Designed miniproteins, single chains, continued (5). Designs and how they scored, part 51

Each design is a single chain, and the fold is of that chain. pLDDT is the mean over its residues in the fold that is shown.

## One batch from the design tools (miniprotein)

Design m17755
Fold by ESMFold2-Fast:
Structure m17755 (fold): chain A 87 residues (1-87)
Amino acid sequence: AALEAARALIERVRALVDAGKITDKDKFPALYKLMFEYMIDEGKPFNPDLPEDFLRAAQKYPELFREFVDELAKYDPALRPLGDAVL
C-alpha cells in the first residue's frame, strides 16, 4: 500500500544518507519547494521521518512529489518505483 511504500522509501533514503551517498552538499530543489508549500498549507513543517507526511505531500503536491522522486532516483533507481507507489 502507499503508506508501506512511503516507509520503504524513507528507510532506503536513510540508508543512502548513513552510507554517505547523500550529504548536506547535495541539493534537492523539488524537495525544498515541497517542504515550503507543505509548511504554508498545513501550518506545520514537513517531517521526512513520517510516512504519513510523505503520503499527504504526494496527495496535495503530486507534481512536486514526482520531481522529488526524480531527484532521489539519481542516487538509487529503486527509489522511483517506491515513489510511484506512494502516488
Scores: mean pLDDT 80

Design m17756
Fold by ESMFold2-Fast:
Structure m17756 (fold): chain A 56 residues (1-56)
Amino acid sequence: VRLSPEALALLEELERRTGRRFSEAGKRQMARIADRDGDGVVDAEEFRRGVLPILE
């Protein structure tokens, strides 16, 4: 599972907001949560809808 460049930018913003650094395993887990289509690629919109509401 991969994060698009736009989703990676959102992840960096999330790390800044939470003061945390995510491991590769943690990033993959977040990508699985956001990857609603199961395509193995997470765009920025999937990341916003799948991950940000959980972490707010």
Scores: mean pLDDT 69

Design m17757
Fold by ESMFold2-Fast:
Structure m17757 (fold): chain A 68 residues (1-68)
Amino acid sequence: GINEEGNRESAKELEELRKKGTAHNPPAELLARLSPEQKAVAREIAETLRKIGDSIDEGLKTGKAPKA
């Protein structure tokens, strides 16, 4: 198949983890199952979210509008 099986299994595992607990960090075993490509995308998303979070935190501390 064309990457469909891996995507379906990963999506089901993530959904199952969400059902078992709200705001649980993914276990190391799930992270180990991610492909290098999926890990790279996750890192990019995490870096973007970190920058957004840092901007919000700086805005809250300084009372100025966060950097876009």
Scores: mean pLDDT 61

Design m17758
Fold by ESMFold2-Fast:
Structure m17758 (fold): chain A 79 residues (1-79)
Amino acid sequence: SNEDVVKQIEALVDEAEAQIDAAIAANDAAGAIAVLEEAGKRMTELAKQIDFSDPAAKAKLNAALQRMQEMGQRVAELL
């Protein structure tokens, strides 16, 4: 269901954010980039399963994508 896919996306972003935070704290730019790339691939796969006619699911995906973009900016600051 859309609800299950959204929960998987939210869990993925929460996990990626924690891993990015740990990599930044360790000054591990390569590790941070690897986490961001893997999370991006998995989010793309999950997003294909969403029915975009559901406005709640669309809003949750947009929020998750914004968090991914913010993580990308933080990783870029390490370079």
Scores: mean pLDDT 87

Design m17759
Fold by ESMFold2-Fast:
Structure m17759 (fold): chain A 98 residues (1-98)
Amino acid sequence: SMAAEQAKKEAEEILEAMEEARRLLEQGYRNPERADGYLLRAVALLSEKNEKVAQAVGAAAGKGETPEEMARLALEAAERQAEEARKRYEEIVKKSEE
């Protein structure tokens, strides 16, 4: 099913972006002088992969949140979107097996 394949691909792409974002956060924590740069790069990466993550980040930036808080919110939003995509995939597969 194209719908199942699309949902699976969406979940996988978000999860891969989350892994890369976590690596960027680790680099930021190890290099405090450049921490904001790594944090904002992680935020940008996650926002690029999902519009709802971008919306959550935009709202946080509008409130004057720090790069660290924006990165935390972006990862939380990405995790929720990956889980929603995974649930859509499992639901479609379950219905097609019935």
Scores: mean pLDDT 82

Design m17760
Fold by ESMFold2-Fast:
Structure m17760 (fold): chain A 118 residues (1-118)
Amino acid sequence: MKRAVATITVTNTSPSATLPVNVAATVTNHGDEPATVRVTIRVDGEVVLSATLVVEPGQATVAATVDLARGTHTVEAVAETESDAPLEVTGIVSAGASASATARAGESASTSVTLPDP
């Protein structure tokens, strides 16, 4: 099993109590063969999306919209495969401002973003 993890720390400074944000995971298959990949997006440890995809050579994206309260939150995009396929996951968070983190199979990557940008 190979696992790629992208983590984004999100700070919501919105004057509203909650802010709708887009969270997405893009899985890139750099191999020549299709790979079966389980993609999970978590916000503060809670699963907001889980999907099993057959990813052909190239890219597949899954996305959800979540309401984030004011303060700091952790968004995690995870791609897991049982094959030795050379996979990469990019986690993306956007609501006016955006951030992305990209990790390859067996790796972890992290970044941070403040939303909304005035």
Scores: mean pLDDT 82

Design m17761
Fold by ESMFold2-Fast:
Structure m17761 (fold): chain A 63 residues (1-63)
Amino acid sequence: MLNEKEKEQWAELVAERITKEYKLSPEASEQLLKEIREIMYESRNEEDAAKKIAELIKKIREK
């Protein structure tokens, strides 16, 4: 399980990776970071966070 500081750092890293992979606009990237950050704060553990992030990625792939 991640502590609060690690959750924020991981949210930033994950958002950056997805932004680069899917060629997101700066606006979409900022919204993605916000969503991932919220997932990290609401998740009970790393596995729960990973599942929610996977759902978010599916939404991006459908666009």
Scores: mean pLDDT 75

Design m17762
Fold by ESMFold2-Fast:
Structure m17762 (fold): chain A 77 residues (1-77)
Amino acid sequence: MEELLKELKELIKEEVGEEAAESIIKAIKEENLSDEELKELIELVKKMKKEGKSPEEIINEIVRKILEYIEKKKKEE
């Protein structure tokens, strides 16, 4: 988990800056995302960077994906 969080932080830090990256990592820790979900986020960011997506598009997709994971957990009964 710690290594995956570090990799994700370094990837998004380049695009959105240190402060925004730290806020995202904090949200991920608070919501207890799984290692599988973290790997999916890392691969998503890598794919978007490879496709030349803007920093704004990258951050929006990361936030959307995190919210999707949160909603899935809360809607699970």
Scores: mean pLDDT 76

Design m17763
Fold by ESMFold2-Fast:
Order: structure tokens, then sequence, then C-alpha cells
Structure m17763 (fold): chain A 60 residues (1-60)
């Protein structure tokens, strides 16, 4: 859905800022891996994958 996509795009922007500011911390906390997962899901256009990833992030 559009809401899931907007959530993931916003989260991606927040992760990119965190990686730029504190790269070692972002790496240790899995920020780089999460960024790659969000980019892959957004690239795929798979609405079920977008929904699943949003749910996973919200439950952290």
Amino acid sequence: SMENREFLERKLAELEEGIATHPDVARAEGGLALKERIEEVLRSGDEEAERALVREIQNR
C-alpha cells in the first residue's frame, strides 16, 4: 500500500542519516542490513513484502 511504501521510504531516509552520522553504531545495530532490506523490498514492488517489513520494524 502507499502507506507502507511511505513508511519504508521515511525509515530508509532516517537510516541513511544515521549511517552518515554514526557508521560504526549503525553497522553494530544492523542499520546497514536493514537499509539493504528496505531498498530490496521497495525495488521489488511486492506489497506483501512491504507489509511484512513494516510489521517487523514496528515490532522492534
Scores: mean pLDDT 79

Design m17764
Fold by ESMFold2-Fast:
Structure m17764 (fold): chain A 65 residues (1-65)
Amino acid sequence: SQKIEDAVSLLRWWMERADPRSVAFTMKSWADIEKWPQEVKDRIIEAILAGDVEAAEETIKEALS
């Protein structure tokens, strides 16, 4: 899906340029609004805070599938 590809590209771009805590905070807020499962929220936040772009991309693909 183009939407998933765009979201993955945006997340990568954002993680490379912004403070990890700011990215994590915004992502957590969005995930709460979208009502993602707690396990998915925990995994994406951990990946972002660790700077693990691959893990963050895999998690967002799962959440948006």
Scores: mean pLDDT 80

Design m17765
Fold by ESMFold2-Fast:
Structure m17765 (fold): chain A 87 residues (1-87)
Amino acid sequence: MREELRREFEEGLREFEEEREELEKVLGKERVEFYRRIAEELLEPYIDGAPEEELLEGFLRIGRESGEEVRRLVEENERRRERLERE
């Protein structure tokens, strides 16, 4: 279980890092740093033996926040494109 949780965290962090430049441009450095801190706080408790359920929920929360911001950006850009093209 510990190794499985680590892999899930690593996948979540990988997705976050993949979009980090876009996130930093949209959200700013303060929010990106906040997300990094959350990841560090979750990873450290995991190493210290925090409950798996709590850690997994934290991981999902980070993923959800990143996904929502990316989705919001895509929707906004899509609407602008649609208005400009009128199609």
Scores: mean pLDDT 64

Design m17766
Fold by ESMFold2-Fast:
Structure m17766 (fold): chain A 68 residues (1-68)
Amino acid sequence: MTPEQRNLAIRVLVDTLGVPRDVAEEVVRKVSEQGNYDEAIELLVKAGVPLDEARSAVEFVRLLAEQG
């Protein structure tokens, strides 16, 4: 994942889901660097994101990571 793709993913999560930036950064890290999708989904759910939206957000970050 490029720095530009990482910044885009963080910004989209903050702007669309309303999660704090540090939560968005940790989600991107778990998906792009660890491949830990279940923990990324759980972080978003704990931050108040509905499960279906959390799954879609993690899928979005995964697709960006696979292109970089």
Scores: mean pLDDT 84

Design m17767
Fold by ESMFold2-Fast:
Structure m17767 (fold): chain A 65 residues (1-65)
Amino acid sequence: GPEAQQLLARADQYRAQAAALRAQAATLPPGSPQRQRLLLQAQIQEGIADLLRGVAALLARKEAK
């Protein structure tokens, strides 16, 4: 349904943000505090995306009953 589709769209946005953060981190010198901060932010965004996809899958299963 629309709610599951909205969660998947939001998950895709978080994944895109994470990919951009990782790309930025790759341009920075190893060991820089900025690089570590960007990588941490990317990991958080990836975790949120995975959670949102999990919830969307559960909603889709409820709609199939």
Scores: mean pLDDT 86

Design m17768
Fold by ESMFold2-Fast:
Structure m17768 (fold): chain A 66 residues (1-66)
Amino acid sequence: VGERVEATIIGDRPALRQDGSTLPKGTTITGTVVEVREDGDLVIRLDADGSLVLFSRDDVELKPLE
């Protein structure tokens, strides 16, 4: 929690935005991890617009940002 990350969607399932829209496979975003769920799923606050996005751990590649 609080870590800055670069997240790339690598799975066939899109990431779910808080407004119900989705980010498709191949999308890369940067943001801050605000929640890590018990199943390993991540809620990330996007740097671009401050929105929250839910990522499945199995469908996302995470790179820590400095």
Scores: mean pLDDT 74

Design m17769
Fold by ESMFold2-Fast:
Structure m17769 (fold): chain A 65 residues (1-65)
Amino acid sequence: SAVIDRLAIHELVTEFGVSRETAERIVALAREGASVEEIAALLQAQGVPADTARRLAANIVAAYR
């Protein structure tokens, strides 16, 4: 949903320093059924620490169930 999309993008950008473009890409992938592992890898590529990236990815995936 647009509300969940906006919330996830806002958190990724403001709390974790992810670029808006990458945050939008992560949300699009989550909507398409991407795995926790795939999203965590993208977050780590953006400089998010591995433990934080895995937990954040799990929360994002759960939101799009």
Scores: mean pLDDT 83

Design m17770
Fold by ESMFold2-Fast:
Structure m17770 (fold): chain A 94 residues (1-94)
Amino acid sequence: MLSIEQLLELVRQSMKYQFEIEKQRAEEMIKQGVDPDFVIDLVDVLIRMFNDGMIRQLEREYNLTPAQVEKVRAFVDEERKRIIEELRKYIEKL
């Protein structure tokens, strides 16, 4: 079975992959004249929805305890904040 540290690394990789997809979507919407603040808010909502689904899947697949679920959720929330901040910086350069 994966250690919690290995599981968090897989989560980081999955979120990074999802961010690259959302970054491309954000770039296209902004180039089409959509308001950047609206795009950032939309991407944040989509990432939160993806993250909730991922956490539920991991809980079921790896039989995570409530304490382990809380650790994964805390990690996911911190990574989401970093991703949204990186997206803001990326958009400012467009």
Scores: mean pLDDT 84

Design m17771
Fold by ESMFold2-Fast:
Structure m17771 (fold): chain A 85 residues (1-85)
Amino acid sequence: KKKEIEELLKKAEKYKKLAEQQEEGARQSEEAARESLEKAKEGRDKELMETIAGLNQISANTSQFLADQYRKKAEEYEKKAKELE
């Protein structure tokens, strides 16, 4: 039982770390999207800058989705560990 609880907590920790990495990636992509939109307002290569902003927004949305899934997995493993205590 003690080893099983330890293994479940290690899996939860791994998924929390993966979620944090994806959350950071989402923030970076959101910032890049905002920067590209600001450059689009300044007038040269507006269509290109708007396209780059759109691609960064897709990247941010994907990273946030993965972060949410990893957070859910971490909670599931923590719940299983708690049920064995």
Scores: mean pLDDT 85

Design m17772
Fold by ESMFold2-Fast:
Structure m17772 (fold): chain A 94 residues (1-94)
Amino acid sequence: SSSSGPAAFTFVNTEEHKEEREAVIKELRKAKGFEPVEIVEKNDKENTVVTIVVYVEDGEIKEVLDYKVVEFKNEEELLEFVRKEEEEFLKKVE
């Protein structure tokens, strides 16, 4: 869908999610004018989730609006959070 507006990219800082995280970072680096890849790299602390909110226009990232870092007590709690988020997403489509 060709849509303009805010979009969020989420990075999970655990070994289990390393491949997914690196794939998202790689795609963001391809996006024109996405300077805040450094925000993700500076906030790569273990057991954290980094969400970057961007403005998208015609499928391209034009501006970063905000970012949020959520720290978890341990990897187990972070993975449980991610699992519940995935279940909620799948519940909508199944």
Scores: mean pLDDT 68

Design m17773
Fold by ESMFold2-Fast:
Structure m17773 (fold): chain A 101 residues (1-101)
Amino acid sequence: MEELRERAREAIREGEAAARRGRETLAAMKQSTPAEALEQARAMLDELNAVANRLEEVARELRAAGDMESAREVIMASATVGMMGVAAASMAVSSERELAK
């Protein structure tokens, strides 16, 4: 049980770090061409999806163990990562539209 809570804390920190990198990447895209922005957005979306999947797995294990409070914290971190994923997907769509012109 304690090991599962430690894994949860680590996963949350990884999620926070990924979200921070995502914000930095989105800011850098303002200086990128549409083609560069599309490539960066796709790479960021892949990373964010991988992190979100790990958070979801840990949340499922915490729920199975009866630790609903820790599961809620992990789900909140997953939601934050998911919001960054939506931003990345929006950037990719915008970049694709520019390239289609």
Scores: mean pLDDT 83

Design m17774
Fold by ESMFold2-Fast:
Structure m17774 (fold): chain A 95 residues (1-95)
Amino acid sequence: AALAAARERRAALVATAEEFLRGLQANERMSVEEKAEAAGEFARAALLEAGAPEELAERVAEEVRRIIRELGGGEEAVRRSVELLRAALDEVLAR
């Protein structure tokens, strides 16, 4: 069913996002601003791939960038960004 496929895709996207964001957290060569931009672009691309409208994808990307800028790209920023992405993917599935 389309709903089951959407759940599997959501789970895979969330897992990939967590791995990507943890990689950014561990990257000592990137500034907080570079981490924010990379995370925002990843969130935008992931949401568009999941079928999110452009407006939702851009809004979530901007909030991910804000979270990372405010929290310095550490564990708290990773956790909040993953939670935001989960919520946005749930909104996409509720269409």
Scores: mean pLDDT 79

Design m17775
Fold by ESMFold2-Fast:
Structure m17775 (fold): chain A 108 residues (1-108)
Amino acid sequence: ADKAEKDALLAIVTDRLTALGQEDQVESVSTALENFLNAHPDYKTLAKLTAIYMAVNKLESPFAALAGLRAEGSLESFVAAIVDEMHRKKAFVGVFAEAAKLLDSVPA
């Protein structure tokens, strides 16, 4: 289950970055996301993605990030939205260090 979910999310990152003309970011962002998903085993995938969304958008509260996830309707769509925001804000691998600091603020 977890492995199949991670593989699906990584495929979406690759496809979306490529579609946005960010092919040079694919390997670094995919590696950083895989490492982030494999780290922090006490947190669910949803919480990890919420923290990344918060970091990309420079949010201190998880409320807006969780509203964004609900609007997307799936983890796959939410990851695509995160990649779109990374492209729009020109913020890629650097967001993962900030996301790690934000995990404690995400509700279980």
Scores: mean pLDDT 80

Design m17776
Fold by ESMFold2-Fast:
Structure m17776 (fold): chain A 78 residues (1-78)
Amino acid sequence: MALSPEEAEKLLKQIEEDTKKALELLPEELRPLVEQVGEHLKKAVEALAAGKLEEAQAHLQKAAEAAARLAELLEALE
C-alpha cells in the first residue's frame, strides 16, 4: 500500500504544523528531539508516497525512538 500524492501532501502539512506547534510549546532543550520526530515522520510519508515500504518503516521506527526519548526527557524536566 502506497500513499496517494494528495494524501502525502496533507500528511506533510499536518506534520509541519504539529512540529511547529510543539516547538512553540515545549522547552528549548527538547527542540532537537521534536525536530527529529518531525523529520523522520516527513521522510516516512515521502517514502510511502514513493512506494518504498521498507524505507518508510525504518523512518517510522526512528521517529518512535526519538519520541520515546522525548517522553523520558519530559519526565526528567518535569
Scores: mean pLDDT 79

Design m17777
Fold by ESMFold2-Fast:
Structure m17777 (fold): chain A 89 residues (1-89)
Amino acid sequence: SQLQSAVDAIASAARIVDSLGHRDSGQGMLDTLRSQGLTPPDNPTPFIVALQQLSPQARDLIIQALIDGMDGNVDRARDLVRQALQIAS
């Protein structure tokens, strides 16, 4: 489903930003999934593979969430995650 692919892409993005030293951004993205009643997967589909299953709109939002997460912009990353989940629902 689009929603499951979005969850996988977001969880994978959170791992990427955490691995680059942006733990607060990664945790913020995962907490946003949980706030929407979604469980982050322990083994998410790789980021690029999950993105290929998404609509262009959802894909662009998740890519921007990754970029803002890597820039340490936690609030923007969280907002973009919420928007992507709304589109994928």
Scores: mean pLDDT 87

Design m17778
Fold by ESMFold2-Fast:
Structure m17778 (fold): chain A 85 residues (1-85)
Amino acid sequence: VLTDNEEAKKIAEERGLEVYESVDEIKSPTVIVENKTLTVEDARALIAAGVKTVILEKDSTITPEAEALLRAAGVRIIRTDKTLL
């Protein structure tokens, strides 16, 4: 789980999920993004980490440039209006 939200971090840790504040720490092919805006730099780091699926939770967004870069690299982007912690 990639998030800046302290409550989301606690819930994720209680559920045994790894919590990441930075994309450089990601080791999973699937990443859940909570309460964060994905930038082009985030997208580059996710591609370099070998991420295949990005799930954007309700309070997360992605810049058009980051979305284009992820799609060009074959990364799946899933948007949800629910929290999946």
Scores: mean pLDDT 66

Design m17779
Fold by ESMFold2-Fast:
Structure m17779 (fold): chain A 106 residues (1-106)
Amino acid sequence: AAPAVRIEDLEVNPKTAKVGEKITVRARVRVAPGASGDLLVTAILEDANGNPVASAEKRVPAADEVEVELSITATKAGKYTVRVLAVDPAAGTTAQSEPVEVTVEE
């Protein structure tokens, strides 16, 4: 399989955060040769019911391999899931990461 956009690595730190603490999301995105324009990379923080409660978005130039750093913050304690979407709007292709669990404490 040769997907046009792929998320190859996802790092979320810390996996146990305090309310108001920044959670850093680092994604390595790979794009097939010939991609042009910008990639749209979004990090989404979802609650235990799957409701999005926070997100961050960044546009980065399409390249063979791109590392993107995003920051999100939870305002309430609880169990959350972080996932990343990478979209190439010019090619109409989308990649989604595996979910990563994060615990937010008081």
Scores: mean pLDDT 81

Design m17780
Fold by ESMFold2-Fast:
Structure m17780 (fold): chain A 66 residues (1-66)
Amino acid sequence: MLVSHGQAARAAASVLDDAQAKAVAGELSRNLTGELVSAEQVKEAALEAGLSEEQANAVAEAVESL
């Protein structure tokens, strides 16, 4: 499923702390210039932000649940 950057940021905020959610949103904004992102792209952004694979998977699942 494709979601907006705002939806992806909201999903991240639901499963991560504020600092981690902001880091993921920052990576999405810097590396993905399209209006829509996939759960896989959000997972990659979380890993690039320095989050664990478990945290990255949790964010991706939250995105897929939107």
Scores: mean pLDDT 77

Design m17781
Fold by ESMFold2-Fast:
Structure m17781 (fold): chain A 57 residues (1-57)
Amino acid sequence: MSAEEKAELAAAGAATAAGDGRLSAEEGQRMAVQKAIEHGAPELAEKAGAAARKAAS
């Protein structure tokens, strides 16, 4: 998988955890941002964080 695909999958996992109540909205957002950066797609960090926060809402 590309770095972008890995970042998107990691962000989806963080969003799911936030939506399931396993993470707060803030924790899900932070984790999604961090995972996007770690997988080499920092430009996706803001989008991934917003998606995770929305899932927790």
Scores: mean pLDDT 73

Design m17782
Fold by ESMFold2-Fast:
Structure m17782 (fold): chain A 107 residues (1-107)
Amino acid sequence: SEEKLRRAAELAREAAKLAKDPLVRNGLRQGYDAVEELLRSGGRPTLEAEIHLALAEMTLAVMKLIGAPEKYIRALEHAIEGVRALLAGDYDAAIAHFEEAVELLKA
């Protein structure tokens, strides 16, 4: 559903905007960029979406290495799982993951 894919993009954008730390914000922006690529392709997996997902995963690895606060690690983990759900065609799971990322960043 294009409507569900747009909702996932809105939530991914909100998560990125809520992050004040540059590293956390960069990881969440990579997740959002992956969702935008999927929205442009009508939900079809693209190399560009996969690259943004890989950059988000790399940012998560760095955050874990430096001992970033657990809530930010969990928020980026949910954003990454949201992108993976979209790549699998599970839009409802993607929305739920991005909603959780937003709630973690508001807490």
Scores: mean pLDDT 90

Design m17783
Fold by ESMFold2-Fast:
Structure m17783 (fold): chain A 93 residues (1-93)
Amino acid sequence: SLAELHREASVLLVKAIKEGEEAIKKFEELGRYDLAKKIKELLEEALEAYRKAHEAAAAGNLAEAEEHLRRAIELAEELLELIKKAEEELKKE
């Protein structure tokens, strides 16, 4: 349902914001400006998709709202996977 999709998107976005902000700071401190920039871009795109979903829902465009929520989820998942892979590739020696 749209309500379940909204709940999933909300939970993932809260996680993406928290982990994304922490990762941006960490990667900037490590001189990995490329990773910090990519994370910022994915986070901004995910938040924009979520905003568009709310605007579509407020206008009664439920199908468009669903598409935007699915996009927000996809971007948030891509962000979290990027952080995981980047942390695994960083040598802690």
Scores: mean pLDDT 87

Design m17784
Fold by ESMFold2-Fast:
Parts: C-alpha cells; sequence; structure tokens
Structure m17784 (fold): chain A 85 residues (1-85)
C-alpha cells in the first residue's frame, strides 16, 4: 500500500507499507510531523497491515483507517491512496 501525504508546509511524502517502520517514521519527521504524531501514523499502518494478514479487515478498510488517522494530524493537509498492494 502506498499513500501520498501532503503537509501544510507544502512538503509531500510517499509512504509505502512495505518500507521498514523506521524509514516511514523518519520520512514523516523530516516532513515536519512531531515524533508523537509520526509514531501514531506508523503504528496505525503496522496494525492495519497485521489486521489484513489476520483477515480482520480488507485492504480498502485499512486504507480508509490510515487516511482518516493522517487527516486528524494537525500538520497534514491531505492524504491520498495511490496503491492498495
Amino acid sequence: MKVKVTFKNGKEVILDSAEPPEVMLQKLIDAGLSEENALTAVLTIIQSQHDIIEGKISKEEAAKRIVETLLKLPEVESAEVLELD
């Protein structure tokens, strides 16, 4: 799954759920997220991937959860799903 995150400061980041958690975390911090908000976003992605693997939710439901979590962060302007894989 790939998500494009646009920040209020004008920066854009592509998050890929196949990336190591530390890489996703660093991308978000470098884009201007607080460590706490970046950790919340990364943990939501990890938990959503786990829930897909365990058959608890669909990829579409996981994508919705991730986007909704990102949009609640004060630094985030928009979030868009690019790929579900």
Scores: mean pLDDT 84

Design m17785
Fold by ESMFold2-Fast:
Structure m17785 (fold): chain A 67 residues (1-67)
Amino acid sequence: SPLQIARLRALLAQNQASIDDIKAQLAKYEADPSSVSPLMYLLFQHTLDSELFVRDRIEARLRELEA
């Protein structure tokens, strides 16, 4: 339905903003590896993986709702 498509598109936009923020933080850590603990780096990588998984699921659901 158009309403479900609109809701999924809004969720996808929110998820993409989170991905962009995490990638920006990882880029800062990669520019100065000595400033970050290995645990913090791993936690950000895990968070990115989780957000990418959510994105793929939203995109799959959006495709299923083809009008």
Scores: mean pLDDT 86

Design m17786
Fold by ESMFold2-Fast:
Structure m17786 (fold): chain A 92 residues (1-92)
Amino acid sequence: SALEEQIQKQMKEFKEKLEEARKAGMPEEKIEEMEFAGRIIAELQLMYAQGKSDEELAELLEEYAEEARERGLEKLAEELEEAAEELRRRAE
């Protein structure tokens, strides 16, 4: 779909901006955090474009929250879990 193509284009542009930031001396830890967050946003937008339910989106956020914890990004993990809980509440 046109929306899926637009999301893929936005992901490519985001990756290019991250490479420019890396070359400009942005700390690698910050680049990795932004890259991970960008991947989550892109996946959620793609699932939404594919007509996935709020419950399915919440499940993906819960999976990413676990990955965020494994990466040591505990604050991001907490924010993702809170977003997942909100989506599950909307699905009711």
Scores: mean pLDDT 79

Design m17787
Fold by ESMFold2-Fast:
Structure m17787 (fold): chain A 79 residues (1-79)
Amino acid sequence: DKIREILEEGIKKVQNAKSADEVIKTLEELRKKLREAGAPDFILEAVDNAIERIKKFKLPADTAKQAAINLLKVLLEKV
């Protein structure tokens, strides 16, 4: 499934991110790919909410990575 492949790739890219800004950029690129692949609104909204949370609370890199990875793993279980 295209959506599953995009989520798995997203997890790998987030794991390699070295800053919160790189996590945000990775999630924004992931969100674009998911939308182009026709992902359900709940997946797009979950990614958008994660981006906004990282930005609003200025989460440190490690916290942002853990939050993003946990979210993407939960989404992967739902598709």
Scores: mean pLDDT 88

Design m17788
Fold by ESMFold2-Fast:
Structure m17788 (fold): chain A 62 residues (1-62)
Amino acid sequence: MSLKELIVEEVNRDDSLTPEEKERIIEAATNHLDNQPMPPLSPDLDAKLGRVMRRVFDRRQA
């Protein structure tokens, strides 16, 4: 499974995120992997992205 697929799966499994937050986090994470410029996330969304990425990396090491 690619890193992008792991991000999408992990975001979709996070019931604490709204549909808009899920979409924004997936967009930010995938654009970062593609070296695409994106406007900065709010501090709240950036923290949520950080938690998702931590879970993705934990799953890759399991």
Scores: mean pLDDT 74

Design m17789
Fold by ESMFold2-Fast:
Structure m17789 (fold): chain A 74 residues (1-74)
Amino acid sequence: SSEERARRAIRIANRLLEEWTPEEMRKLAEELAKHPNPEARRYAEQALEMLDEGDFHAAASMLAVALVHKEEAE
């Protein structure tokens, strides 16, 4: 469901903020920007933009959404 997907994305974003450096988040976003799923790429590209702006909370949220789309495409 949309609600379950949102809760999963929130949990992933919180873990990224707690456990990952900005450099690790950038590397993940660069890898996801190459993914065959267009939604995973789109959110990964947004995460890179947020990282460039220094908005790590927004970057983690965009990465979490990109990861959810990657998992659903696999």
Scores: mean pLDDT 85

